# Designed miniproteins, single chains, continued (5): the designs that were tried, part 22

Each design is a single chain, and the fold is of that chain. pLDDT is the mean over its residues in the fold that is shown.

## One batch from the design tools (miniprotein)

Design m16738
Fold by ESMFold2-Fast:
Structure m16738 (fold): chain A 86 residues (1-86)
Amino acid sequence: SAAAAEAQAKRQAELDQLVAQYRATIEEMRRAAEEVKDDIAEEFLQGAIRLMEAMAADLAARDPSLQAAVDEAREAAAWFRERLKE
């Protein structure tokens, strides 16, 4: 039905906006990681890892079509974990 198609289009637009927001957050956190001072770097990176994992969990809970965005958030968490080792 037209109403069902409209509801699906609205849901897809909302998911697209959420994914775009999360991608922007990943990029902002990566930029901040490059500039963070050594004395707070560990705490910042731990916070970034938790945020990336929370974003991945949120996306995974919303829709199976978001798997690529879930993987992106998990890859970002792994990137912050590698930085935390150094």
Scores: mean pLDDT 86

Design m16739
Fold by ESMFold2-Fast:
Structure m16739 (fold): chain A 58 residues (1-58)
Amino acid sequence: MEEVERKAEEYLEKIEELRDDPQKALDAAIEGLSELKDGSPEKLRELHEKAVEAYRKL
């Protein structure tokens, strides 16, 4: 597995763990998007969707 995909999965897991704290979940999603800016478009889309979900809960 490419390191970018693995890193994206780690961020997605962290966001799920933080789902009951929308601010922290949003921060984690933003960090993931910044770290993986040149990576997998599919994984970046998933991170973006998680950021939007967290933002809507604020």
Scores: mean pLDDT 74

Design m16740
Fold by ESMFold2-Fast:
Structure m16740 (fold): chain A 67 residues (1-67)
Amino acid sequence: MSRVERARAAILALHRAGYSTKEIAEKIGVSEQTLLDIAQGKREPSDETVEKLEALAKEEGIEIPEL
């Protein structure tokens, strides 16, 4: 998967678990707008951002879908 696909999969999994976009953004240290742009495909996420999203899901016991 591309970085944007990985980031969007992680964001979707976190949303399904009850996390808001604001909560996810605060936990990984980005602005809410940055996370919204990534979720909408308007911005390419950095490797660091993708890793932080995947790490957050793992810490919370949330499974990210494999494609």
Scores: mean pLDDT 79

Design m16741
Fold by ESMFold2-Fast:
Structure m16741 (fold): chain A 71 residues (1-71)
Amino acid sequence: SPAEKELEKVLEDTGRRLAAARSREELKRVASEASNRIQDIAEKHKMSDELVGKALRRLQDLVQEAMGRLA
């Protein structure tokens, strides 16, 4: 679906930005932007809670990996 393609693009772009983040503050900003974009896409496309939950979990996994690197 168009919503799934937009979510995949957001997650892929976010993964690259998190990998490039040099500080915990940059990481928090990137994660916040990504979370907001996922919520906007979910509202715009009236996405199911299941699809939104999967996208947010993938974002959380990416953030945790980057947090471990910067800790």
Scores: mean pLDDT 84

Design m16742
Fold by ESMFold2-Fast:
Structure m16742 (fold): chain A 93 residues (1-93)
Amino acid sequence: SLREEILEHLRALLDREGLSPAVKENVLEALERALARLDEAQLAALRERLAGARTLTEFEEAFVSFLEELGLHEEALEFSTAVGVAFIERAVR
């Protein structure tokens, strides 16, 4: 499914970052909550926009921009916050 493809893309990017399992799950849960607000046409458009994302930063920028364009500001903020926690963990290790 498109949701599974998007989740797998983010999981692969997170696995490169050396994060704790708890922080990775927090970011994935934020993604899953946001994806639950999207219909199939929006999921297809999102998958196309995310296709070029090679890093967690590129994924976040593309995903947050997409959510904000749809007026999903709360979901965008939740995802950015989860990613911010991940970057903080990486910086203090």
Scores: mean pLDDT 86

Design m16743
Fold by ESMFold2-Fast:
Structure m16743 (fold): chain A 92 residues (1-92)
Amino acid sequence: SYREAFLEALRLLREKAEAAGASREELEEIVRKFEEEARKLAKSSEEEIAEIRRELATESDPHRRLAGATALYIIEEASVEEFVEELRRALF
């Protein structure tokens, strides 16, 4: 699932950085930069946002719904509450 892949990527990133002797402050900076790059890549036009919303309206797979909600959350089009609800559906 998207969630499992994302968490595994973060786990591997943290593990590699810690093995290289990164401090807590350096690990926090790496995560921050990753989130900034993710936001840049996820920035979409109004038409692209509308397409994601339209796809979510007909999507029944909870992991695909979570992926779409994550993209919208990163570009600040989805609320924390909306994201958490899709996460709950993907886990249950």
Scores: mean pLDDT 62

Design m16744
Fold by ESMFold2-Fast:
Structure m16744 (fold): chain A 68 residues (1-68)
Amino acid sequence: SMEEKVEKTLEDLRALAEEMRAAGVPAEVIRLVVSHYTDELIDYLLSQGKEELAEKVREERERLLAEI
């Protein structure tokens, strides 16, 4: 389902952010990657009429950025 794909994408993005931090990537670069990827996903979901999924992505975006 679309919901399952979104959840997996957010999980993969969290794992990527953790790997980037472990590799010594600057926090500003990690924030840029997370922000741009989640913004693109939100735009896509809104274009598909998936407002509730877009809101879930916004909430997870805020959590991910707070951990960087």
Scores: mean pLDDT 87

Design m16745
Fold by ESMFold2-Fast:
Structure m16745 (fold): chain A 81 residues (1-81)
Amino acid sequence: MDELIEAIKNGDYERAKKLIEELGGIENPEVLEAIQELAKTYGGTIVLENGELRFIPDEGISPSKLVDGLGFFNRVVLSTK
């Protein structure tokens, strides 16, 4: 899991995709939990709904923190496609 988190943080989408696939895909609870824990650092959570990832920002999130969280979510989406 640490290697997956590092790949996402560094924008290494090809490495992140390979690691997710080797771990059984985004529907693997361990993969989803690791991504959700990282999302908490960006002021929100990520949910998997009907095969699609969604970013849910924390209540009262500042506009600047929201921008950072959306940027993080975009990196996660690129790592799962």
Scores: mean pLDDT 78

Design m16746
Fold by ESMFold2-Fast:
Structure m16746 (fold): chain A 82 residues (1-82)
Amino acid sequence: SQKKKNEEQAKKLLEETKEYVRRLTEEAARGTPEEAIRKLSAAVEAARQTYEVNKMLDEEQAKKAKELREEAEALLEEARAA
């Protein structure tokens, strides 16, 4: 069904975005302060984009993308404060 296809698409996109955000977060931890801000900003943008797509596909997967964005935003604020 279309609902099942939308759910699977949203889940796959979220899993790919989580892996991308994880890599950016690890690279940010090993980089300069300027590199950390740049990479964490990219992580926030990736999670935001996935939320915009997933809110059209699956409500639960959209919620998880929003949570991922909020986690990345918290790390970005910590990087800016350092």
Scores: mean pLDDT 89

Design m16747
Fold by ESMFold2-Fast:
Structure m16747 (fold): chain A 72 residues (1-72)
Amino acid sequence: KMEEIIKEILEEAKAFVEELLKDDPNISKEVLKKYALGLVDALSTLYKLSEEEKEKLKEEVEKIVEELVKER
């Protein structure tokens, strides 16, 4: 079960990736993952999430990137 903060971070990361894809349709999946993971790292530090929660968020965000790229 996701905490409210974790849900907000995932929604923010998804919106960020969607915006990057709209702004640059040629953006690589690797670059998208780097930006999305950077956002997760920054927000996890800001909200003082545990290393376990941070790793879980990284895995979920990578899946979001894979799904959004596959829809193209």
Scores: mean pLDDT 79

Design m16748
Fold by ESMFold2-Fast:
Structure m16748 (fold): chain A 109 residues (1-109)
Amino acid sequence: MLSPETREAIRELRELVGKLSFDDAVEVAEYAIDKAEEILKSTEPSLEAEVTLGIAYLLLGVARLTKDPELAGKAVEYSVRSVALTKGDEAALELARETIKKAKELAKK
């Protein structure tokens, strides 16, 4: 179960990514997916964690086809959720916070 802090971080991330240009939203989603994949590879991920990261990849693929930054934001959410399933809530919160920092840096352009 995600903590209230992790849920709030995901909510902030989705709002931030939805306000970015499509190209910047994709860059944030790629960053989150890459970090989640490294975390999953560092351990024995459950099938649920692997499927959840697979959904993030699918959402990013659909975002690229539709040019929809909200789908890129959903890809970020599922990346964070895959980390929670693999290393627990604290690791998921750390990834969410690192990704918020990345999104805020891109928003300053």
Scores: mean pLDDT 87

Design m16749
Fold by ESMFold2-Fast:
Structure m16749 (fold): chain A 60 residues (1-60)
Amino acid sequence: EEFDLEVQLALNLIKATIAEKAGDKESAAKYYRQAADIERQLGNEEMAKELETKADELEK
């Protein structure tokens, strides 16, 4: 079971959202990239790519 990875995914997405709303785009991008890595470990390659794209947009 991947419960530990799912918990880490949820926490990274929450941290990314908080950082994004606070205007901290650098931290938000970092947390979205961490979430993307976890999605890839869970076998969700498409979702991982979407999160990486979101992080790239925040760093522009």
Scores: mean pLDDT 82

Design m16750
Fold by ESMFold2-Fast:
Order: sequence, then structure tokens, then C-alpha cells
Structure m16750 (fold): chain A 64 residues (1-64)
Amino acid sequence: SLEEEIARLKKQADEALKKAIETVKKHYSDLPKEEQDELIELTKKGIDNYLKTRIEELRARAAA
């Protein structure tokens, strides 16, 4: 169903963000905390924007 597909996309987005946070903390631990936080925020914005666009496309194509 549409709702199940949206739920899967949200779960994948959450997992992608968690992985990105772990990557920043592991590989960029030498950077100041403020710079690490900025990288995480930029990544989150990118994921959020992608997710929003994809959900809107799915809803638009769901015939009433």
C-alpha cells in the first residue's frame, strides 16, 4: 500500500541519517564539534528534502 511504501522510505531515511552521523563521528572526530554538527545538519537537510520530494511523487501518482 502507499502508506507501507511511505513507511519504508521513512525507515530507510532514518537508517541513512544514523549511518551518516556514525561516519562523521568516526572519520571526522578530529574536526571541531561545531563543524561535525554542520556536516550532520547538511546531510539531514539533504535526506529530508529527498524524502519529501519522493513522498509527494508517490502521493501524486496514487490514483484516487
Scores: mean pLDDT 82

Design m16751
Fold by ESMFold2-Fast:
Structure m16751 (fold): chain A 55 residues (1-55)
Amino acid sequence: HMEEMKQRLKKEVEELLKKVKNPDYIAEIQRLLDNEDYLGALAVAIEALVKEKKE
């Protein structure tokens, strides 16, 4: 089931990436996706969105 979870995480990250406005966060998320670090990419995407809403 890890493969299914990773595919789901990738899709969630891609959806969140569409909402991220800061180009530095976008670049970091894409780098993590390229390295297949889907959990790391998800964490950065969530952090970016939280910071963008609070700032």
Scores: mean pLDDT 78

Design m16752
Fold by ESMFold2-Fast:
Structure m16752 (fold): chain A 74 residues (1-74)
Amino acid sequence: SMEEERRREIIERAEEIRERAEKLAKENPEARGYAMHAAALALAAKATAEQGGDVDAAEASLKAAEEYLEKAEK
């Protein structure tokens, strides 16, 4: 189903964001705050998608994670 496809996409993207954010937090102390926020939001999105929760809520958390990661990388 489209919902199952959306859940898989959220999980995959959340894992990518979390890994990238954790690496940034380790390598760049100035980015640590934003990077840790991105990782936490990505973890929340992944958990929601994995546990059969609200897909729209998971997507919202993922978008927030992307925004914090972008802030961390600038």
Scores: mean pLDDT 86

Design m16753
Fold by ESMFold2-Fast:
Structure m16753 (fold): chain A 80 residues (1-80)
Amino acid sequence: GKPVSSLEEIRAFLARAEEILAEIEAIEDPQEKLIYLQIFQVELDEVIAISKELGDEESVAKAEALRRRVEALIAELRAA
């Protein structure tokens, strides 16, 4: 069903999330990096919301940990 497909999509996204974050961190332009971090944060918020609806606590925890890392990177860029 649709919930199973959504869960598979979430897990696939989270499996690639570290690679996505590494690609964003490799961006030299601080403004461009900030934009991509903000986009990634929105995507993580959506993943958290769907994971909570599905009761997948492991995906929620992983996405929230990634979201905290993204928030820290945004704070560092804003402090520079």
Scores: mean pLDDT 81

Design m16754
Fold by ESMFold2-Fast:
Structure m16754 (fold): chain A 80 residues (1-80)
Amino acid sequence: MPLLEAAKAFEEEVERLLAAGREKEAGERLIERGRALIAVGQTILDQGPQTPEAVAFGQALIDRGRELIARGEALIAAAE
């Protein structure tokens, strides 16, 4: 599944950055990914089918994106 492969590749990239002590860069990548997920989720809610499943999926992407942004901001703050 291309979606699962992309998610795994992103997770591995963030882990590599953290292992290299590049916490600020890892945080910035998490924020960028979070913003992208929010944009996709918002597009689904605004332009996609108004089925309960599609609405729930769009909302889940927005919630996940907000979580990634919060994690990224925390990593940047911790890196000083």
Scores: mean pLDDT 79

Design m16755
Fold by ESMFold2-Fast:
Structure m16755 (fold): chain A 66 residues (1-66)
Amino acid sequence: MEELKRRVLEAARWAAENMTDEELAQFLKAISEAVREAKETGDLEGALERIDRIYQEFKEKVEKKK
C-alpha cells in the first residue's frame, strides 16, 4: 500500500507541474480507476503496473505537445 501511494504521489506531482487542467483531470481519473480496481480485487501488483503504464503514456503525450 505505501509503495502504491508513493508512486501515485510522484506521478501526480509531475502531472501537476507539466499537464493542463484537462489533461490532469484525465490522468487522475485513470489513476483513480486503477486504485479502485486494486481495492476491489486485491491486485496491488497489477495496480502498480497499470499506474506505471498510465504515467508513461501521459508523459510521452505531454512531452510531444511541447
Scores: mean pLDDT 76

Design m16756
Fold by ESMFold2-Fast:
Structure m16756 (fold): chain A 71 residues (1-71)
Amino acid sequence: SKAIVEKMLAWYEKNRERFEEILEKVRAVEEQIAATPDLEEQQDIVLDFYREIFGFSDAELEEMRAALAAA
């Protein structure tokens, strides 16, 4: 959790100039989620976005999915 947050903050600093472009992608993801009534499919959309934007590995994404399922 803390290591993932630190990785995301480091990524943000490195990609600060691209933040506006990424916010546009966030809006597209929000539209997909709004159009998707199934919670599992919504989670897959979010995790795919994290893979695309932050470069999370499949193992890190599965850890996040397990944490969401346990919450």
Scores: mean pLDDT 72

Design m16757
Fold by ESMFold2-Fast:
Structure m16757 (fold): chain A 88 residues (1-88)
Amino acid sequence: MEKEKIEELRKKAESYQKAADIATDLANRYRTLAEKLAEDPSQRELAEKYRKVAEQYQDVIDSANTAAEKYRNEAEKLEKELREKEQS
C-alpha cells in the first residue's frame, strides 16, 4: 500500500536524522576529550586517537543526513504521485 510505504520512508528519514543527532553529540564529546588531552604533550597520541574517533562520527553524521534527505525526498515524491493517482 503506497500510504504505508510513504509512512515507512518518513520514519526512516526521522530515524536517520536522530542517528545524525546522536553521532553529533558523540563527535563533540570526543573532540572535547581530544582537546583536553592535547594540553598535555605526553598524551598527544591519545588526543589524536580521540580526534580520529570524532572524525569517524562526522562521516556517520554526513551519511545519516544524506540518507535522511534521500528518504524524505522519496516520501514526498510518492505522496505527490499518490495524490495525482487518487484524483485520476
Scores: mean pLDDT 84

Design m16758
Fold by ESMFold2-Fast:
Structure m16758 (fold): chain A 84 residues (1-84)
Amino acid sequence: QRQLDLDIAGAIAIIGLAIAIHTSKDEKVRKTLEETLDRVQASVDAGNVEEAIKALREGSEKVKHDPETARLLENAAELLEKVK
């Protein structure tokens, strides 16, 4: 069930990112989340879990001044690590 686990974990990460984008009031944070969402979506579609994890962690570092958003991205990366 590796593919199903990746699809489900990827969908959860994408949904979380979409919610964060819509609830964020900081334009710079929102822009980083949009870029991260695009990279995660492309990586999941390609079956490249390593690249999806990297995109989430790089996004988390870019928004570390917003600890809640950074934690959301890191938690999503950890979820993908568990299904790898």
Scores: mean pLDDT 78

Design m16759
Fold by ESMFold2-Fast:
Structure m16759 (fold): chain A 67 residues (1-67)
Amino acid sequence: SAKRREIEAQRIKLIGQMNALLDAIKAQLGQPQSLAQLEAINQKFFALPEVQALAKQSGELTKQLLE
């Protein structure tokens, strides 16, 4: 259906936006070479209000897709 196709496209777009934000943090902090460095990157990523909003929206779209 058109609605399902639109939801899938929006979900892919949101995942792309989250990946871009993660890549920006990695570009600033460098590629992680230890678990502590990976945790620092993840902490900064998940602390971003935009990431929290995108994660919630992605979850809602996934929920709608499973209808």
Scores: mean pLDDT 82

Design m16760
Fold by ESMFold2-Fast:
Structure m16760 (fold): chain A 80 residues (1-80)
Amino acid sequence: DLVKEIIDALKAGDFDKFLSLLSKYLGISEEFVRDFLEGKKLIKDEELIEKLHELVAKMADASDGSEDRDIITDAVDKME
């Protein structure tokens, strides 16, 4: 389950692995994901945006009060 692997990478603080897995999950290049997270590029595909929102929701549910959401939450916040 790719979503579970992404969540595990975030919990481990392995940002490089997180980028690689997120790139695979969204079907876009790792460099594009990095640029998106830095606010340099925008994801316009609504299906990819929905996937990111689902991932954030699953992270929140999986952590159930854990602290390991900042990277993905910050990335989603930058879309708004």
Scores: mean pLDDT 70

Design m16761
Fold by ESMFold2-Fast:
Structure m16761 (fold): chain A 100 residues (1-100)
Amino acid sequence: DERLELEMHAGVVEIAAAVVKTVAESSEEDEEFKELKIEAAELIQRGVRVAMEIEDLERQREALERLEELALELMKAESVEEAREILERARELLEELEEE
């Protein structure tokens, strides 16, 4: 049951990040803003893959929840500064998850 819930959660986060990336690539936004959103979305997608390798189901759920928050914040980001902050947080989270 819990494994299926986590697999579904991971799928939702991956879809959210993929949507952000696709929208950024096709938008008329500033180039720097687009690049930051695409990079952050790709890091979130990588984070989901790393999180799914976590053996502890509670830690896996916590990781997926943190990645979901980043994906949702990235979807709402309206400035280069906001996108840069989210990119930095995504990098820090991925580094934390990969330390094991």
Scores: mean pLDDT 84

Design m16762
Fold by ESMFold2-Fast:
Structure m16762 (fold): chain A 85 residues (1-85)
Amino acid sequence: EPDLPKEEAVKKMLEKIEELKKESPEPMREVLELAEEALKKPSLSKEEKIELLERMIELLKKDPSPENQERIKELEEALEELKKE
C-alpha cells in the first residue's frame, strides 16, 4: 500500500476506530469516541493525537478481554500508521 499523507493516515485511523465502536461495549466505546473526537479536531497536532491513542490503548489493556485484545490491536496498527508519517 502507498505511503499516506498525514490527513489520509488520520482518516484511516478514524475508520478503524469507527469499526471498533460497532462491537465495543459502552465503556470501551466512550474511550474510542474520545479518540475519534480528538482526531477530528483541527487544532490537535499529530503528536497530540498519537499520545491520545496511546493513552486509550493503555486504558483498554487494563481490562484484557479477548474482544479488547482485538480492539487494542487495531488501534495499535492505526497508531503505527500515523507514526510512519
Scores: mean pLDDT 69

Design m16763
Fold by ESMFold2-Fast:
Structure m16763 (fold): chain A 95 residues (1-95)
Amino acid sequence: SEVLEELKEILEAIIEQVEEIEKELNVEPQPEAKRKIELLQKFLEALKNSKSITEAVQNILSELDREEIELLIELLEQIDSEDAKKALELLKKRL
């Protein structure tokens, strides 16, 4: 089976760090930044409800439009993880 716990931990850490920065600055996130975080949260939920990265990607692809898939690819390309690379390969096959 695929190890997906590392990618879940990375995504949770990114989301928590952004939320902490927003609290410290006492500012509302810009619409673009909010959309990116919401997309990462959707992918994190897919990972939590799936047994593998392949299953998580299949589940998220049924929920996202093309623009959201392209944005998710951009976000995952910034993550240095074998699990993220696998998710990227699967997402790119669907474009």
Scores: mean pLDDT 76

Design m16764
Fold by ESMFold2-Fast:
Order: C-alpha cells, then sequence, then structure tokens
Structure m16764 (fold): chain A 86 residues (1-86)
C-alpha cells in the first residue's frame, strides 16, 4: 500500500501545483470574479496540503511531497506553518 499512498501524494501535489498556478494568475485580482478565483485557489491549495500532511503523519515516504507542497504555497505568498502541519 506504500505505492498507492505515494501515488495519492503525487496526485495531491499536482493539485497543489495547479492551485499555485491559479494563485499566481490571479494574484493582482481587482474584479469580484477574479478575487473569487484567487480565494478558491488558495482554499484548494490549503486543503490539498492538509491531505498531504495527514498522509505524511501515517507514511514517512509522503513527507517530501507534503514539504514540497508547503514550499510551493509559501512561494505563492501564502503563510504556511510547516511545524504545525508536518
Amino acid sequence: SSEELVEEARRLLEQVRRAVEEIRRYRDATTPEEVARLTGAKLRGIGELYGLSLLAKKNPEVLPYAKEAAELLREAGLKIDEEALL
């Protein structure tokens, strides 16, 4: 099941990458529609990071994926407390 958990971690990390690209795309959002997309992307990224955090606590092999996700979100401007999550 380690292989299945690593594949799930890769899927969640890919979703974080997509969320980060949407955050970057809408970072200077000025319309209500763009602000909604930015907010939605931030919430999705945080949710997927939380999923990776839960997997990493059960399976050490997932920890590098969770750390990469946290770093991607921090580079996108989100305040992520890695010590609280990992």
Scores: mean pLDDT 87

Design m16765
Fold by ESMFold2-Fast:
Structure m16765 (fold): chain A 118 residues (1-118)
Amino acid sequence: SENERLLREALRLVEKALTTSDPARRVRLLREAIRLLREVLASDEPLSDEGLRLAERIVELAEKLYEEESDPEVRRLAAEVILLAGKLILKNAETKEEILRGIAEVLRGIGLLFELSL
């Protein structure tokens, strides 16, 4: 699946962002991850179970990066990754529990972006 390939690459980029202490490198890696996530969101192809697990993992790592980082641009991009991956989870949710999880991650991403704008 092309969407699974793009999500694996996005996950790899977020993982690399966590392993570097250079904010400029983190910004470049997160911008590329965001580009890939937007491409997956634009796709009409539903995500497989594997694709959903990858999106959930991307949210988890981006939340960790947001919490560990002090640079406002890196935090903003990490929040955008949470929002986009949360939108993917919501778009592909089939159960009430999955819908609520997707909504929670979307609202968290929006809330973090709002806090950074204050």
Scores: mean pLDDT 87

Design m16766
Fold by ESMFold2-Fast:
Structure m16766 (fold): chain A 67 residues (1-67)
Amino acid sequence: SAGLERAERELVRLYLEGRISPEQASAAGKALRALPADASADEVAAALTRQGLSPEDARRVAEAFVA
């Protein structure tokens, strides 16, 4: 989905900025692919914080997903 593609690009940006580890990027990417295409920003953010992303970084990815 377009939302998933935007979220995956934002996840790559977080990795390139040094904000997340390669392991966090891998786990977060897997979590994103498991979400329904109509997942809310809160659901996306919650899934990413479970993978160890900070609330700020999880929000950046969640906003990209629902944009």
Scores: mean pLDDT 88

Design m16767
Fold by ESMFold2-Fast:
Structure m16767 (fold): chain A 85 residues (1-85)
Amino acid sequence: MQKVLEALAEAVRSVRAQLEQLAKQYDASNDPQERIQLVQQMSQLVLDAAVPIIQARVPPEEQPAAIAAAQQTVQRQVEEAIAAI
């Protein structure tokens, strides 16, 4: 779990500028569908950045479980964000 959270935190830092631009688009949008799409784009951006970090740092036999944990963590955040729209 800790290594997964560290990988997600590093992924967020690595794509910070792009996440900031998407967050500004979210704040400026008055369309719920556009806001949902932006949340999904942000989540995919973080996961795409996190998977290579996990693959570099986690043993191959543990990678499927670590990637699944990262996906579950991000999915929970997406569900919470969409519920707030």
Scores: mean pLDDT 83

Design m16768
Fold by ESMFold2-Fast:
Order: sequence, then structure tokens, then C-alpha cells
Structure m16768 (fold): chain A 85 residues (1-85)
Amino acid sequence: SELERSRERAREAVRRGIRRAVEERKVSQAQLAEALKVSRATVSNLLSGRDTRLLSREQAANLNKYLKLTLDESIEILQEIGEER
């Protein structure tokens, strides 16, 4: 469905942002877990694409501020959250 595709885009934007932050800024999994308020295992699964859950608005906002995601990545995440209303 359209919603499922939108959710996949949001998850991919999160994965790209985290992957980029790890590569460019050497952000640890522990720091990401704290920012998202989840376990380190959840961060690992999110990076590998095994975790298919969507972030809450609070988690997405914290991730955006903490990782300084690109504008396009931030827009994709926020648009997906908006569609669930």
C-alpha cells in the first residue's frame, strides 16, 4: 500500500542518517540508543534493516537534532509521521 511504501522510505531515511553519522562523526551505538531512548540492540537492528518499526515523533525529532540529518532525510521522516494522522 501507499502507507507501507511511505513507512519504508522513512525507515530508509533513518538508516541512511545513522549510517552516515557513524561513518562521518564516529557516533557510538550507545549514544544513538540514548538519543532514541531504545536499547543498543534496537539501534543495531535499525542499522541492519531488521527493525521495521517506525520512530515516534519525539524519537525522530531527537534523532534529527542529535545526528543533524540532511534536510531531505528529515523531510522524509516528518512526512511519514504526518501521513499516519
Scores: mean pLDDT 61

Design m16769
Fold by ESMFold2-Fast:
Structure m16769 (fold): chain A 105 residues (1-105)
Amino acid sequence: SPLKEAQEHIKKAKELIKKAKTSKDPIGDIGKAIDHLEKAFEYAKKAGKEGIPLLEEIIKLSKETIKVALEAGKVEPEKITEIIGLILRAIGLQIDAELELEKLK
């Protein structure tokens, strides 16, 4: 089920975002979280209107990944290029999810 696949990827993204706040590799954990959110977005699109709550969750979590990446950058300024790349991916996902949400409303 596309709904079930999207829910599992969202769950894994949430766990990785939470882990990133206290981990030794917050940037790596956020990167993996964004990978899961991108997969969740693909499955949420396939679910159609039933995917609306999942698209809203993806938007919320993508915003949270940006905040965590920015905070990690204060501790690891040498990773600024990787951090910028993650922020751009999260912004792109946010835009794609908002556009899909407007099509389904």
Scores: mean pLDDT 89

Design m16770
Fold by ESMFold2-Fast:
Structure m16770 (fold): chain A 72 residues (1-72)
Amino acid sequence: GPGPGAAAFLGAGEVGRYGVAGPLGAGGIMSLAANTVGGDQRAGFAAGYALGKEKGGATAEEASRAGVEAAR
């Protein structure tokens, strides 16, 4: 699951939502938190970017993909 830094940054619910609902499934934003030191910060950033895209009219899937790309 997402690390504590991701939860503190944007909330665990947002990170989890975009990880599960995105085109990468459960491996999407959550995989950023799992795979590297500081990955929870990347996951938090990706989820925030995804929230912004979704507020602009993107689907959760589109938003999750855009967030992961922005966090790279």
Scores: mean pLDDT 58

Design m16771
Fold by ESMFold2-Fast:
Structure m16771 (fold): chain A 53 residues (1-53)
Amino acid sequence: SRFEVQAQLYEQAADYARQQAARLADVDPETARRYERIAEANLRRAEQYRLQA
């Protein structure tokens, strides 16, 4: 369904953000924390779409 596609896109965005956070954790902790928040926001959005599917 369209909701499943949207959920998957947000999950992919969250995965990217988590990868960036991990990469930057020891080099730029402030930017890493921003990516962690982005990942959490995208995962919450994905869950909303999953519940509609």
Scores: mean pLDDT 87

Design m16772
Fold by ESMFold2-Fast:
Structure m16772 (fold): chain A 99 residues (1-99)
Amino acid sequence: EAEKLYEEGEKLIKEAEEYIKKGDMEGALKKLEEALRTARKLFELGTKEAIEKAKEIFERVRRLAMELLKKSKDRKSILEAIGLLLRAIGELFDIELAE
């Protein structure tokens, strides 16, 4: 289960990166939101391996959300990127508290 969720998260991150390259901010935001949910499911499995995999995905979502923020042209995309960034930071904080 952990491996399958991690593979899905990695796939979603790669899809988000491709959308960013194409300038599709909406597509990228959607994929990062899905990656964030997948990483949360990994964290909820509660094993050390799953938590470490979840942390990796949350860190990548945080980094890509910041890249989206820098590249976003409209108010809606900027606000959505900020929201995603804050959520990823919050998830990383939850992991730190669980460690």
Scores: mean pLDDT 84

Design m16773
Fold by ESMFold2-Fast:
Structure m16773 (fold): chain A 82 residues (1-82)
Amino acid sequence: TEERAREVAARLVEITESDPSLVPVGTGTLLAALRPIEEFEKERELSEEDIATLEELRAEAERLLAIREEEELRKVVEEALR
């Protein structure tokens, strides 16, 4: 489940990096990642485990955005992608 979240996050970052207008890294990257997650939930019939994994990733991103610490946001994104 956590490994799945990292895989999804890595794919979303890869998409974001292919469009450099979505940078800077940090809050911009997390906001861009949240949009595709919402689309995945709407367009695909996901398993309950996949949905839970995406919800955890979204909740973590939202929590980090609330504290508004760019360095901490970037660190957690890097940790999620490991």
Scores: mean pLDDT 52

